Designed miniproteins, single chains. Designs and how they scored, part 90

Each design is a single chain, and the fold is of that chain. pLDDT is the mean over its residues in the fold that is shown.

## One batch from the design tools (miniprotein)

Design m3115
Fold by ESMFold2-Fast:
Structure m3115 (fold): chain A 116 residues (1-116)
Amino acid sequence: ATVTVRVTLKAEGEAKVKVSVLDVDERELYSEELELKAGEEKTLEYTFEVSEADDRRRRLLVFVKVLGGKGKVTLEATVTNEAAGLTLRQRGEAKEGETSELELEGDDAASARARA
C-alpha cells in the first residue's frame, strides 16, 4: 500500500527548521532542513510504499525542530493511506530551540470506528 505524508508549515517570523518523518521503529524515512520567511506557508510531501505486513503498522512520527528564527512555527501533518481509506491529522507548534512531535496512529482510526 502507498502512504503519503503531508506536512504544512506556517512561520510567524523567519525560521530555520528541520522536518523528520519516522516509522513505528523510529527509523528516519525522510528529513529536510529548510528556511521559512516571515508569513510563509510551505508544504512538504513524502510518499512511500508499505508492505502488506507493515500495513497494520500505521504509526508515523513527524518531528519539527526549530533550529533558529523569530517567532512561532505552526505545523499540520496529514497521513493518507488510500487503499485502507485512512486519513490521520495532527497539529502542533514550536519556537526557537523547541521540537514539535506529532504521532499519527492507525489504532486511533480503529478506536474512532468502535465509538461511532
Scores: mean pLDDT 70

Design m3116
Fold by ESMFold2-Fast:
Structure m3116 (fold): chain A 87 residues (1-87)
Amino acid sequence: EAPEATAEDEEKLKPEVEELKEEAKKKAEELTREEAVEILREIAEKEGKPSAFETVEKFVKESSDEELRERAAEAEVMLKLKEKYLK
């Protein structure tokens, strides 16, 4: 069932987690506002909740370009981590 993570298992995963964090930072800097909005909308669609879509539209209207890029990059990295664990 639930994986019994040991300290050794955490050390094996640490480099990849760090790489994903660095990837999020790099993506945030390289993303345009339009790309960030697209990423957030795609994630909201995958969640299938109307509230998620409304939250994304609110962020697009109220947030700065930097905030949108950071959120989109972080969400994409989180999704990548989830897919890696679920495999």
Scores: mean pLDDT 68

Design m3117
Fold by ESMFold2-Fast:
Structure m3117 (fold): chain A 125 residues (1-125)
Amino acid sequence: DELKKRAEETLQRSKELMQQLANNANASSASIEVMNSMSKELAIKKAEEGLRELEEQLRELEETVNEFKRLASLTSKELLEKAKKLDDAVKKARELLERARENLEKAADYLREMSNILNKTLNDL
């Protein structure tokens, strides 16, 4: 089934992008904490830089998960349930990214929470 194959391909791409986002969010969190031990101003600058990169990655993940959800809805209930789990995780990641942007001093904490939620979702799929 061509639709099932496309859905499975978008699922694999969604997993890859979500793992990359989780890894990069964790790395950004650690980098911000290191900078904060030196200077609050350096930590804020590092947070702004990290959030710009993560915004691009999250947008690509959001688009890929939406495509997977669309294809999954046409194929099987099992794939649709996976799509819903990915969609929920992506929405939580978006909220955490927005919280980090609004409060750069807490960006490291929000990004670590994002990484944890994304990794948990990947393990539950």
Scores: mean pLDDT 91

Design m3118
Fold by ESMFold2-Fast:
Structure m3118 (fold): chain A 87 residues (1-87)
Amino acid sequence: MGADKKELEKKAKELIEELRKKGLTELAEHVEELVKRGDYETAYAAAQLVLEGKAEPEKAIKLAELRARYLEGADPAELEAEAKALE
């Protein structure tokens, strides 16, 4: 199936460049942080949803930040509570 991990990393980096070109620099930085942490799938999905107009950049930034904190070992229950505050 589809892109392997290396192809997904490349696509995520390409979408980061597109976010920067559109002036979505803050989102691009948060997506790049996910790529650095090895979460290429979430990085790609967050960038793609915003570029397709399916998600608000501000909400995508907050969700990417919560995901980065989860990867650093933050409590999933605390992250879920913060994510619900975005609804």
Scores: mean pLDDT 76

Design m3119
Fold by ESMFold2-Fast:
Structure m3119 (fold): chain A 87 residues (1-87)
Amino acid sequence: MSPEEQIEAKIKEIEKKIEELREKAKQITDPSVKAKVEKGIETIEELVKEAKRLLEEGRIDEAMAKVDLAMSLADLLEKEVKEYEEK
């Protein structure tokens, strides 16, 4: 698989995670937790937007770095939401 194909696949996975996180955020009753989750989603979306821009510019290594960071943040945010739901 090309590096470009790997970036596109990861972006699609992150976008799916963002949709799931948005649905969960609507059900959060604690205003501080909800605000943190919404801010986290916004940060991940900004990283995905930058990754898409870098990919269009042919800056493949930088695009991959942004996508990997976005994925790591999405995974961390999913874990935080799950831990909140388990209490």
Scores: mean pLDDT 83

Design m3120
Fold by ESMFold2-Fast:
Structure m3120 (fold): chain A 81 residues (1-81)
Amino acid sequence: MLDQVQKLEKETRKVTLEALRAAYSKGDGQKAEKVIKLGSQAMDKLDQARKKAAAGDTKEAQKYLKEAEKLLKQLQKLKAS
């Protein structure tokens, strides 16, 4: 579980940074704002997943992990557009 959280944290930070760079290079302030919001939300879900995993609550940890994955997919789409 913690390995999965760490992997998603690294990917989320990478994709958020790449999407922000793309938005700034195009002068797209609205896109940059959406990227910041989604990245923050994804990191919050990953923090909750980590806390639940540490507490032994694997069901709740997995739920937050899935929510973070959905947010990461949205970030990847913003990066691609």
Scores: mean pLDDT 84

Design m3121
Fold by ESMFold2-Fast:
Structure m3121 (fold): chain A 57 residues (1-57)
Amino acid sequence: SAEEARKLLEELTKNESEKAKEYATISFEVMLNAGKIPSEEELKLMVENAKRAAEIL
């Protein structure tokens, strides 16, 4: 469910920077707005992409 995916995202990002958390949350909301609930694999990829974006910006 979307609720379970959101909780998993929160757990995956709990020790990350605030900027990485923000970028991961934006990516998550974009996927939900497109009518798709991210899988665990997709959530992990979102977190890695958010971490990279946070380091560059």
Scores: mean pLDDT 83

Design m3122
Fold by ESMFold2-Fast:
Structure m3122 (fold): chain A 75 residues (1-75)
Amino acid sequence: MAARAEELRRRAAEIEERIENGRTKELLLEGIEVGEEMARLAIEQGRLAGRTAEAERAEAELPEIVKEAREAVEK
């Protein structure tokens, strides 16, 4: 679990660096994908820690958050 979170953070940093060299919709969408994976990992960690109700709410809200983020990129 921890190693996966670290990998996702490193990937996010690489995307941020690439955005500084030139913003593209592809890079922004890739960033959203990484963010979604990080959120799903946090939800899993919440379930393992016994925060089942919070994890269920976060899981239910995640698709809307991802949709809004993608729509913002296309704005």
Scores: mean pLDDT 77

Design m3123
Fold by ESMFold2-Fast:
Structure m3123 (fold): chain A 86 residues (1-86)
Amino acid sequence: SKEEIRALILTQLFEIAVEADILVAERSPENREMLEQMRATLRVLRAHARDLLARSTDPQTRAALQRLLALIDRAIAFLDELLAKL
């Protein structure tokens, strides 16, 4: 229960962090190094989120992780589009 609460809180904090990264990328779409570093970080976060989802049994935590994974996939796609234009 305590571990599931911790996982839920961390998942929500990561959602905020990913949304913030998207806004930063929108404001500096020309910064290739930053975009590549963000994409690499998001890929690592995605792997961790998938691992947490595989281990989670709480429906609320699972739903939050699924939302985070969808957001990460959307963010990576956005970064890929920005990088393709450089």
Scores: mean pLDDT 87

Design m3124
Fold by ESMFold2-Fast:
Structure m3124 (fold): chain A 80 residues (1-80)
Amino acid sequence: MKLSAEELVEKLKEIIEEAKKTGDEEKAIKEMVELFKKASDEDVTEALNKIKNELLEKNDEKGLKLLQKAALEYDDEKDK
């Protein structure tokens, strides 16, 4: 099943919100990476840009850091 950039944004927001409540950053990062794998690189880039702006709007430093870490993990895990 193909995940759109907009669906990615919604799911990423949910994961980040749960991570802040539970403190399970590692699990949140893994879940975000799995979502990234279900979309194209272009859709991932678009979703990251959108959610990054949302987190900046909310002054969510923890969310921004978590998103950044997930993006780096995804890039590192991608086999080329």
Scores: mean pLDDT 79

Design m3125
Fold by ESMFold2-Fast:
Structure m3125 (fold): chain A 95 residues (1-95)
Amino acid sequence: VPDPVLSNLSVPASAKVGEPVTITGVASGDPPPVSVLYSVTVDGKVVAEGEAPVDEQGRFSVTVTVSSAGNATVVVVAVSERSSSRPVTKTFTVT
């Protein structure tokens, strides 16, 4: 079975400390992905992590609040019953 695929990962270009940041994307595969695992790091320190469900259209949405200013990196992995996607990475700035 092929690994699930993550596409259309969207994060804001910038956010303020304590402001909600919405991360969205699409996960697809056979079997269909059941969830995504995410982590947000600022300057190499994990500030948020968790799991979010994938809907019947393959879409996911995660809202996180970042408490530290700096260069943020979001890593997302789609998870199916048999395998995981390759990590998809996006960056944004927190001020």
Scores: mean pLDDT 81

Design m3126
Fold by ESMFold2-Fast:
Structure m3126 (fold): chain A 57 residues (1-57)
Amino acid sequence: GAHTERVEAEGRARFESLSEEKQKILRDIAEKLREIGDSAELYYLKGEAGPAMKSGA
């Protein structure tokens, strides 16, 4: 409905009103969060069956 569309439009307007530098920082953070989320999901779904010889790499 109209309410959901309004919230999204306001979010976009706010983002565009920010300085280019701030927009870049936010995009970088969003990209990293997406990568972490994707990796975590794959790890969780696959399940850790192996001995995992090396951790934290």
Scores: mean pLDDT 64

Design m3127
Fold by ESMFold2-Fast:
Structure m3127 (fold): chain A 92 residues (1-92)
Amino acid sequence: MKQLEEEKKRLEKIRFELDVLEALGIIWATVNGDEEKRDKILEFVEEIYQMILDNKPLEEIIRYAKEKLKELGFPESLIKDFIENIKRIYEL
């Protein structure tokens, strides 16, 4: 049984989890003195959310995320953590 209401709940959960991931990125940027990257992190999370809404394949989303996070100068360990969280969120 999959009602329209179940899809709405799923999307609300996805948005909440992405907001948590966004907060983690902003905290990292602030602690490392890269406050100018805050807006770019906000845009990045919104782009991931739109890709999920547009039903893009997970592989395409992961490729995009890896490239974007690398451009933002995130360390490899944090990129890996973000990618694992995006995979988890996509499966919600």
Scores: mean pLDDT 79

Design m3128
Fold by ESMFold2-Fast:
Structure m3128 (fold): chain A 74 residues (1-74)
Amino acid sequence: MDAELAERMRQLYENRDEEGMVELLIELAERAGHRVTPADREAIRKAVRLELAYRQGKELDPAVVAELEAYLRA
């Protein structure tokens, strides 16, 4: 269930496991019937990196944010 998956994501986040977070998000998308393309995987990876960078006090790259927004609009 979503609550268990959210807890798993929290553990991966606490461990700074970027690759694990990307794989869990892809697993969730596939369970929802979404077909994950290489472009989708790259967009998810960028989103994970932005979240981790934000929580570490790093600056967000506006170009990457714009790419993610364009992707999510499609």
Scores: mean pLDDT 69

Design m3129
Fold by ESMFold2-Fast:
Structure m3129 (fold): chain A 79 residues (1-79)
Amino acid sequence: MMSMEEVLAELEEIKERLKKLREKARELGNEKVAAMLDDAVAQMPQVIAYLRTEASLEERVAAVEHYRRLVKFVEELIK
C-alpha cells in the first residue's frame, strides 16, 4: 500500500524522468513525442492536486501505474 508521501515522491521522480525523455525526443527530431511529453508534464501539477484532495486509494495507485506505463512506452518509442 502506497502512502500519499510515496505517491507524491514517485510522481515527482516520474515528472523529472519525463522531462529528460522530452529533451531526448527533441534531440532525435521526434517532435510528436516531445509535444506529447510537454503536455503530460504540464498536466502533472493538476493530477497531483487532485490526488491530494479528491482521490481514492485506487485512483492514487492507478495514477502511478499510468505514469509508469507512459515512461516505459516513451522509452520504447525513442530507443
Scores: mean pLDDT 81

Design m3130
Fold by ESMFold2-Fast:
Structure m3130 (fold): chain A 99 residues (1-99)
Amino acid sequence: MDEEIKKIVDELANRDEISLETANKLVELFSKKTGIKFPKLTEEQVKLANELVKENIDKLPGDKGTIKVAAIVRVALNPKAPRATDMLATVIGVSLLLS
């Protein structure tokens, strides 16, 4: 139960930047699986997610796909700039959920 999330993680790992389409596809899947309604991401929010990836890709443990998923999740939960400590916790949480 997560071949759909795995496919999105693989797509994110094989591309340089997070697209609006891929980010909203992931948010839609999280909404369906958790029962929590997350609003659709804007292009501005996806830009923030890409900035979080750029700042953290060399600093945090985990695969590129996992870090990109964590960035999307952080922006979806709190679209106003998350702290670096929030990113580490989110990467750990996402890594455990994807294991």
Scores: mean pLDDT 72

Design m3131
Fold by ESMFold2-Fast:
Structure m3131 (fold): chain A 110 residues (1-110)
Amino acid sequence: GLEELLKKLESDDPEVRRKAARELVETTTDPEAALAALVEFAERTKNPLRLLAIVDAVDDLLNRAKTLEELEAVLKAAKRLLKIAPDDREVINRLIATILRAIGKIIEME
């Protein structure tokens, strides 16, 4: 379940983290709950290596988003992650890109 996948995101192995992030996105039946759980996990860890896997999961959820509510949940999650992001250029740049893509999709649905 979601809790088991979140525990795998704490792995020292980057491949285990990537697989857990992908599986979380592929198995979730509630994208909004998954986004909230990913943000809560990021707020606890504050580790840039773990944040990259979380950003990958958020980007995948953005690509799968079909409703305005799902797009707004992605935007909210990305904004919260940006506030807690370490002084890491790659994490910051990826989160800004995710925010801009989410805004673009929301505008297109209006």
Scores: mean pLDDT 80

Design m3132
Fold by ESMFold2-Fast:
Structure m3132 (fold): chain A 100 residues (1-100)
Amino acid sequence: SEKKILEELLEKTLKEVKEIMKEYYEGKLSEDEAWEKLNEVFDKAMEEAEKKLSEEQIKLFAEFLQEVKEAAYEFITNPEISLEEFEKKLEEIKKKTLEK
């Protein structure tokens, strides 16, 4: 079903974003390297969404990616945000997307 495909794409995207941001947090990636990897994940996720999802679900997925990108920006620019708080924010974004 399209809802299952959407959920699987959300979960895959969050997993990849979490891995990149953990490496950034651990000092294994610079800010520029983290953004390069994040943009590659977002571009590939959108390409997959456009091939597999309905127009309405593509719109929801694009909104999801924008919220994830904003959360990543806040995490990178605000040293007071913990990795745990960031990961919790990503799960909240996923939940809100699936409730629409």
Scores: mean pLDDT 88

Design m3133
Fold by ESMFold2-Fast:
Structure m3133 (fold): chain A 95 residues (1-95)
Amino acid sequence: SNSDVFNQIYDQFQTISDDISDRVQDLSDQYSQSTGSDRTTLQNRIQQVLSQMGTASQYQQSGIQDAINGNIDNAIMQFNRAIDVLDRARRILDS
């Protein structure tokens, strides 16, 4: 059912979001120990990832609201968009 699909996508989003949050924590720890150009590079990378996470959070909030309103198809679409944004955040972390 679409509700089963929504639950799977919701769990996938949460898993990816938690992984990215852990990786941002690791970068923040590295930033605290860094100096000079390395510090600037880490700061820029963290800011780019946090910007993508902010965008993903907006899609997540829209998806939650759609789910509450019974618009499960729209909720699925919003969470898929959120996952696409989180995938971009992961690519920044992998670079």
Scores: mean pLDDT 91

Design m3134
Fold by ESMFold2-Fast:
Structure m3134 (fold): chain A 87 residues (1-87)
Amino acid sequence: MEEVEKRLEELKKRVEEDERASEEVKELVGNFIDYLLTDPRVSEEQRKEAVERLEELWEKYREGEISEEEFIKQVKALMHEVLTKTS
């Protein structure tokens, strides 16, 4: 859906433009969002769930509720879950 795709693009831009985010965080989030937008095996429901989870993780990271290490770990876990469900 257009709304979910827009949310993914907006999140990608927000993370890329964030001066506090490391290059590792920017690359990880950017690559995951590109995968969600481009892989035809990913359903709209999976894209929506992934963007909601990624937005939640990003806000927790920005608010200092989780460390960069924990954020990276959680995003990688989410990526792995999406990949395994898309078998």
Scores: mean pLDDT 81

Design m3135
Fold by ESMFold2-Fast:
Structure m3135 (fold): chain A 93 residues (1-93)
Amino acid sequence: MEELKEEALTDAMGARANLVKAKNSTDPEEQEKYRKQAIEDLERAREAARAMGTPLAEKASELFDQAIEAVKAGDFDRAMELVDEAVKLLREA
């Protein structure tokens, strides 16, 4: 359980860092690279959170799903807000 929580938190924070890089990139190719990395990080965080099997972790996994959709829509600010909320829930899980 502790290893899954650490994995989910690590991947979520990695995703957040990649979202910041995507938002700040002026090169469309570089932005797409960081956007794809953020989605991959969020997918791993979601899987780890689901594997924890706690109610708070399940809610965090739902927030990661919403963050992935926000990234796909190009709403990096909303995606970061959702990641921050999911991280808070995971720390309490």
Scores: mean pLDDT 87

Design m3136
Fold by ESMFold2-Fast:
Structure m3136 (fold): chain A 73 residues (1-73)
Amino acid sequence: NDSREGAVYLAALEMEHGPLSPVVREIFEEQLKKAGVTREEVLEDAKKLKESTEEISRRAAQVLEREVQRRRR
């Protein structure tokens, strides 16, 4: 839940203001880790966002996919 809402919010900010600073992305990563969100949970949240036809949801899925790539290392 919270990871999807956070990703939508960040995607909305990127659409309105352009690319977000690395600090904002780092804060998002820390919040997901502190909430105990697993890589598998992030993947499931990204799948749910991709089920939407809305562009904002597609962009939010991309935010979560970037998090998955970082956790893969």
Scores: mean pLDDT 70

Design m3137
Fold by ESMFold2-Fast:
Structure m3137 (fold): chain A 64 residues (1-64)
Amino acid sequence: SDIDVEEAVKLALTGEPVLIERAAEAAKLLADQGRLEDAEKIAEAIGKKDPELAEEVRKYIEAA
C-alpha cells in the first residue's frame, strides 16, 4: 500500500540485482492493487537493465 513509484524506478535503474528484484516486487504489488499504469512504469525501468525480468513483470500485470 505504501509503494513509492519514483523510488521503485530508481531501484530498477541502479543495475543492482537485489534492488531490481525489489522494484519487480513493487510493480507486482501495484498490479495486485489495480495500479496498472504505475506497475508498467516500473516494468519499463526494469527493462533497461533486465529485459527478461521486465517481460515476467509485464506478464504478471496482464494477468492481474
Scores: mean pLDDT 84

Design m3138
Fold by ESMFold2-Fast:
Structure m3138 (fold): chain A 85 residues (1-85)
Amino acid sequence: GAALADAAISAGMSVGSELASQASDVEAAADAIASAVKNAALSLGLSSAVADQIASGVKSSVLESCSDVDCAITLASDLATALGG
């Protein structure tokens, strides 16, 4: 349900913000964050199809909101806190 998706996004965003710090550009940062969210969703028992949809949505949201890596890291950290609390 929605609670598992929120937990996956929160956990993935936390890991993704750390991975995004290694990225050379915002697209690479968005991919790192999306991959972390997908891995978190799969670890929580969500199907690969649902995990891919969540990860795709996360990537699109990061790219729509951010033009640089620092923005992507900040957004991921803020969303991890908001959804995890």
Scores: mean pLDDT 81

Design m3139
Fold by ESMFold2-Fast:
Structure m3139 (fold): chain A 80 residues (1-80)
Amino acid sequence: STRVAPVTLDLPGAKPGQKVTVVATSATSTVVSELYVDENGKVSVDVQLAGGETSADVTVYDSAGNKLATGVANASRDAG
């Protein structure tokens, strides 16, 4: 079974509506997503984790490849 790990990252220097690239890396996978910065300068992403995984490392880049933020997405406690 897969599990969802939500994360919200603050993006200093990013503008609301800016497109960013989010890279989520777990023990078994790397997922790349394009998201838009919200009105508060943040992005939220739900990372899909494989069975037995509890976290993924998340890095956000702008369109020029500059690193804006890093964080960790932790699995929800609802381990179905």
Scores: mean pLDDT 80

Design m3140
Fold by ESMFold2-Fast:
Structure m3140 (fold): chain A 71 residues (1-71)
Amino acid sequence: SLSEEQLEAEILAAYAVMLGALALKDPRVTPEQAERIRRLVDEAIANAKAGDLEGVQRSVEELRRLVDELA
């Protein structure tokens, strides 16, 4: 079974994947923003695989800030 920390990291990484996928469908997203979104999603996945909950949280927060810039 996954530890509680690992489970939380995996859930946050899944959230990042979903948020990134939805953001990339927005026609207002610039090529530079799309690149940054993809990087943040990949970073969240990598950090979750490493068990780095703080790293995943940081990537998710940056992704949320970027999505807020689109609103």
Scores: mean pLDDT 84

Design m3141
Fold by ESMFold2-Fast:
Formats: C-alpha cells, sequence, structure tokens
Structure m3141 (fold): chain A 75 residues (1-75)
C-alpha cells in the first residue's frame, strides 16, 4: 500500500469526521489524538501532503484539504 499505517488512520479519522475539512493540526496534536509517535505522524503527514489530502500551513501545522481543493488540483 502507498500509505503508512499512520497515514491510513489519519484518512479514517477524516472519513469519520474526527478531522473535519479545513481544520488545522500540529504533529503533536495528531500524535496525541491518534496515540502514535510524532515520528510516525510526521511521515504520514508528508505522504498525505504529497497526495493532496493535507496542506501545509507555515508556522501552524497541516490543514485538511476540502473536496473542492482536491478536485481543483486534479484539473
Amino acid sequence: MPYSPTAQRILDAIGDGRLPEGAVYTVAELARMLGVSPASVSRALRELEAAGVLRRVPGRGYRVASSEEILAAAL
């Protein structure tokens, strides 16, 4: 699978509504929320950023991309 187990758990949390579109999270917040190491989260965030699921917000963390942003990136 192209995603790590931590990345898959983040995707599940987005699908469950626990991580709503437009919300911003730090590595530490996601590590605490998911019960995983910061290193695992950092790797997962890079994978999901590359996939367009998350967007980096300088100085604040990562934002959950909207469906519109994902569609716009595909066009």
Scores: mean pLDDT 77

Design m3142
Fold by ESMFold2-Fast:
Structure m3142 (fold): chain A 100 residues (1-100)
Amino acid sequence: MSPEELIEKAKELIRKMQKDAEAGKLSDEDVVDKLNELLELFREVVEQSPNPEEAEKLLEEFEKRAAELLQKYFEGKLSAEELAEKLLEDLERLEKIQKE
């Protein structure tokens, strides 16, 4: 799968999370499962990056942020909708460097 296809798939997963969260249909298990799927997609994009050093740094930052966001979500300090919004921002950052 191309980096463009991987990013499109990741965006679709995040949009689905947002819709399910707004509908009150997103369980804690769904949040963990979707986050794990996003991490796998993010990893595959990074492995295909034309700038692997910068891409690996973004992956490390994303993994750390994802862990912090998940912890805040389980502590009731962050909604599932806010979690999805922050993940989308990190993905858009990766998208900008994948073609540079």
Scores: mean pLDDT 78

Design m3143
Fold by ESMFold2-Fast:
Structure m3143 (fold): chain A 80 residues (1-80)
Amino acid sequence: MVDEAITAIRNKDFDKFKELVEKLKAEAERYRGVNPELADEAIRLFDKAIEAMENGDFDKAIEYLLGASAALERARQAAA
């Protein structure tokens, strides 16, 4: 999904990007019961990625998306 979200940024497909990021945020929300700090960090960075994308700051959108993805992956590992 993260690679698909990066592709959506490159294609300037705001609807697809938002759909994919909202799915990733929903996954991060589910990890709040296991590791709230990592889950909250992932959600915060996904929200910043959406804001950057809406503002046309595609470089920042990619930066925040990658940061959020790293936090989400760490949350997944903590829940395993």
Scores: mean pLDDT 82

Design m3144
Fold by ESMFold2-Fast:
Structure m3144 (fold): chain A 87 residues (1-87)
Amino acid sequence: MTPEAEEALIKGLQEVLKVPRERARELLENIRDVEATRKLLRELGVPQELIDEFVKELEKAKTDEDYEEALVLFLNKYKELQFEKEK
């Protein structure tokens, strides 16, 4: 993962999940631990359906680029869902 991609993902996590930088970084560093990621997202109030879809993509991921793409797709889906709920 490039430093630019890592910074973009950290900022995306902060914006979409409404978490401080330390939590965003923790999630990104532990992304290969599927159960830790699932638990953290659940604690943050992410809908179970989105967690299950994200975890399924993480289980198939083999490269840093796969993990990056899975995370970007997850953040975009959750951002869209948040927008629909804000009226």
Scores: mean pLDDT 78

Design m3145
Fold by ESMFold2-Fast:
Structure m3145 (fold): chain A 70 residues (1-70)
Amino acid sequence: MELEKLVEEARKRLDELFAAGATPLEIRQAVVEAVRKILELGKKLGNEQQARDLASELVEEADRRIAEKA
C-alpha cells in the first residue's frame, strides 16, 4: 500500500535521474533520501523488516546502474 507507492515513486525518480544524465553524487543523494523515507514509513506501519529489504534492493539497484554508466 503506502510503502509500495513510496518505493515505486523512488524507482521512477531514479529512472528520471539516470535518463537526465545526473551525476553519481546526485543519484546517491536521491537514494539516501528515498531510503530514509522508506525506513520511516516502515516503522510507522510496523513493517520494518520489509522496509529494510526494499531499501537494500533500491541501494543495490542504484549502485549497479552507476557502475554500468562508469
Scores: mean pLDDT 81

Design m3146
Fold by ESMFold2-Fast:
Structure m3146 (fold): chain A 73 residues (1-73)
Amino acid sequence: SIEEVKKRAEEFKERVREVLPDLPPRNAVLALMRVIAIDATVLLLERGAMSPEEAEKEIRRAEEWLDELVAQS
């Protein structure tokens, strides 16, 4: 559902906030850029330009990407 996707997007942004102080400056910028991409995904979902299933996949990819970024930092 749209509500579940929005909740998951907020959980992703909270994770970024928690890890942000411990990231090198370059990786902090990349994490913030990914937050912008997730906000855009939610906007497209709300406008009917993206399905909830597509939005869920994008958020999952962002979650996996953030885990890898933190491991590389």
Scores: mean pLDDT 86

Design m3147
Fold by ESMFold2-Fast:
Structure m3147 (fold): chain A 104 residues (1-104)
Amino acid sequence: SAAERLAEIDRFLQELSRIGDLYETDPEAAIKRAEELAKRYSGPLGEAAKHFVEAMRLDEEARREAGTDPARAQKLRDEAVSHMGRALDILRAERAQAEKELAA
């Protein structure tokens, strides 16, 4: 199942990449798609998807605030970066464990 786990992670990452591309043109649709991704995955991948959703929501709020409250916009961007970092840490740990199990 290590090979199956790597394939699952690869499919998850492909879907995240498509969501990222969509976020550049349609943030609302991208956030909705990320929420659906978070519902389809459980465990660490589901947790990573939830952090991605929160990061996009915070970034979108920061963009709306940028002209009226630059200090609040920066704080929201910093929180978005923190959530993105947490998602990436989870994904790196999951991939590293699956690769280690496959190599054994």
Scores: mean pLDDT 88

Design m3148
Fold by ESMFold2-Fast:
Structure m3148 (fold): chain A 60 residues (1-60)
Amino acid sequence: LPVPTPEQGRAIAKEAGVSNGQAGSVIGALLEGYSPREAAELAGVSQRKASIVARNLKKV
């Protein structure tokens, strides 16, 4: 998975409807190899929002 820039991370957060900190936690977990479900639990967000973050991260 590509590492997003801070600008790309903020855009992903806005698209998923989460805070920049929550998006950063989801992205970090996904880059470590966690699933979107596991990333959602770690970041304290819904699985739906984590899936939106994961989908947008794959497009980077």
Scores: mean pLDDT 81

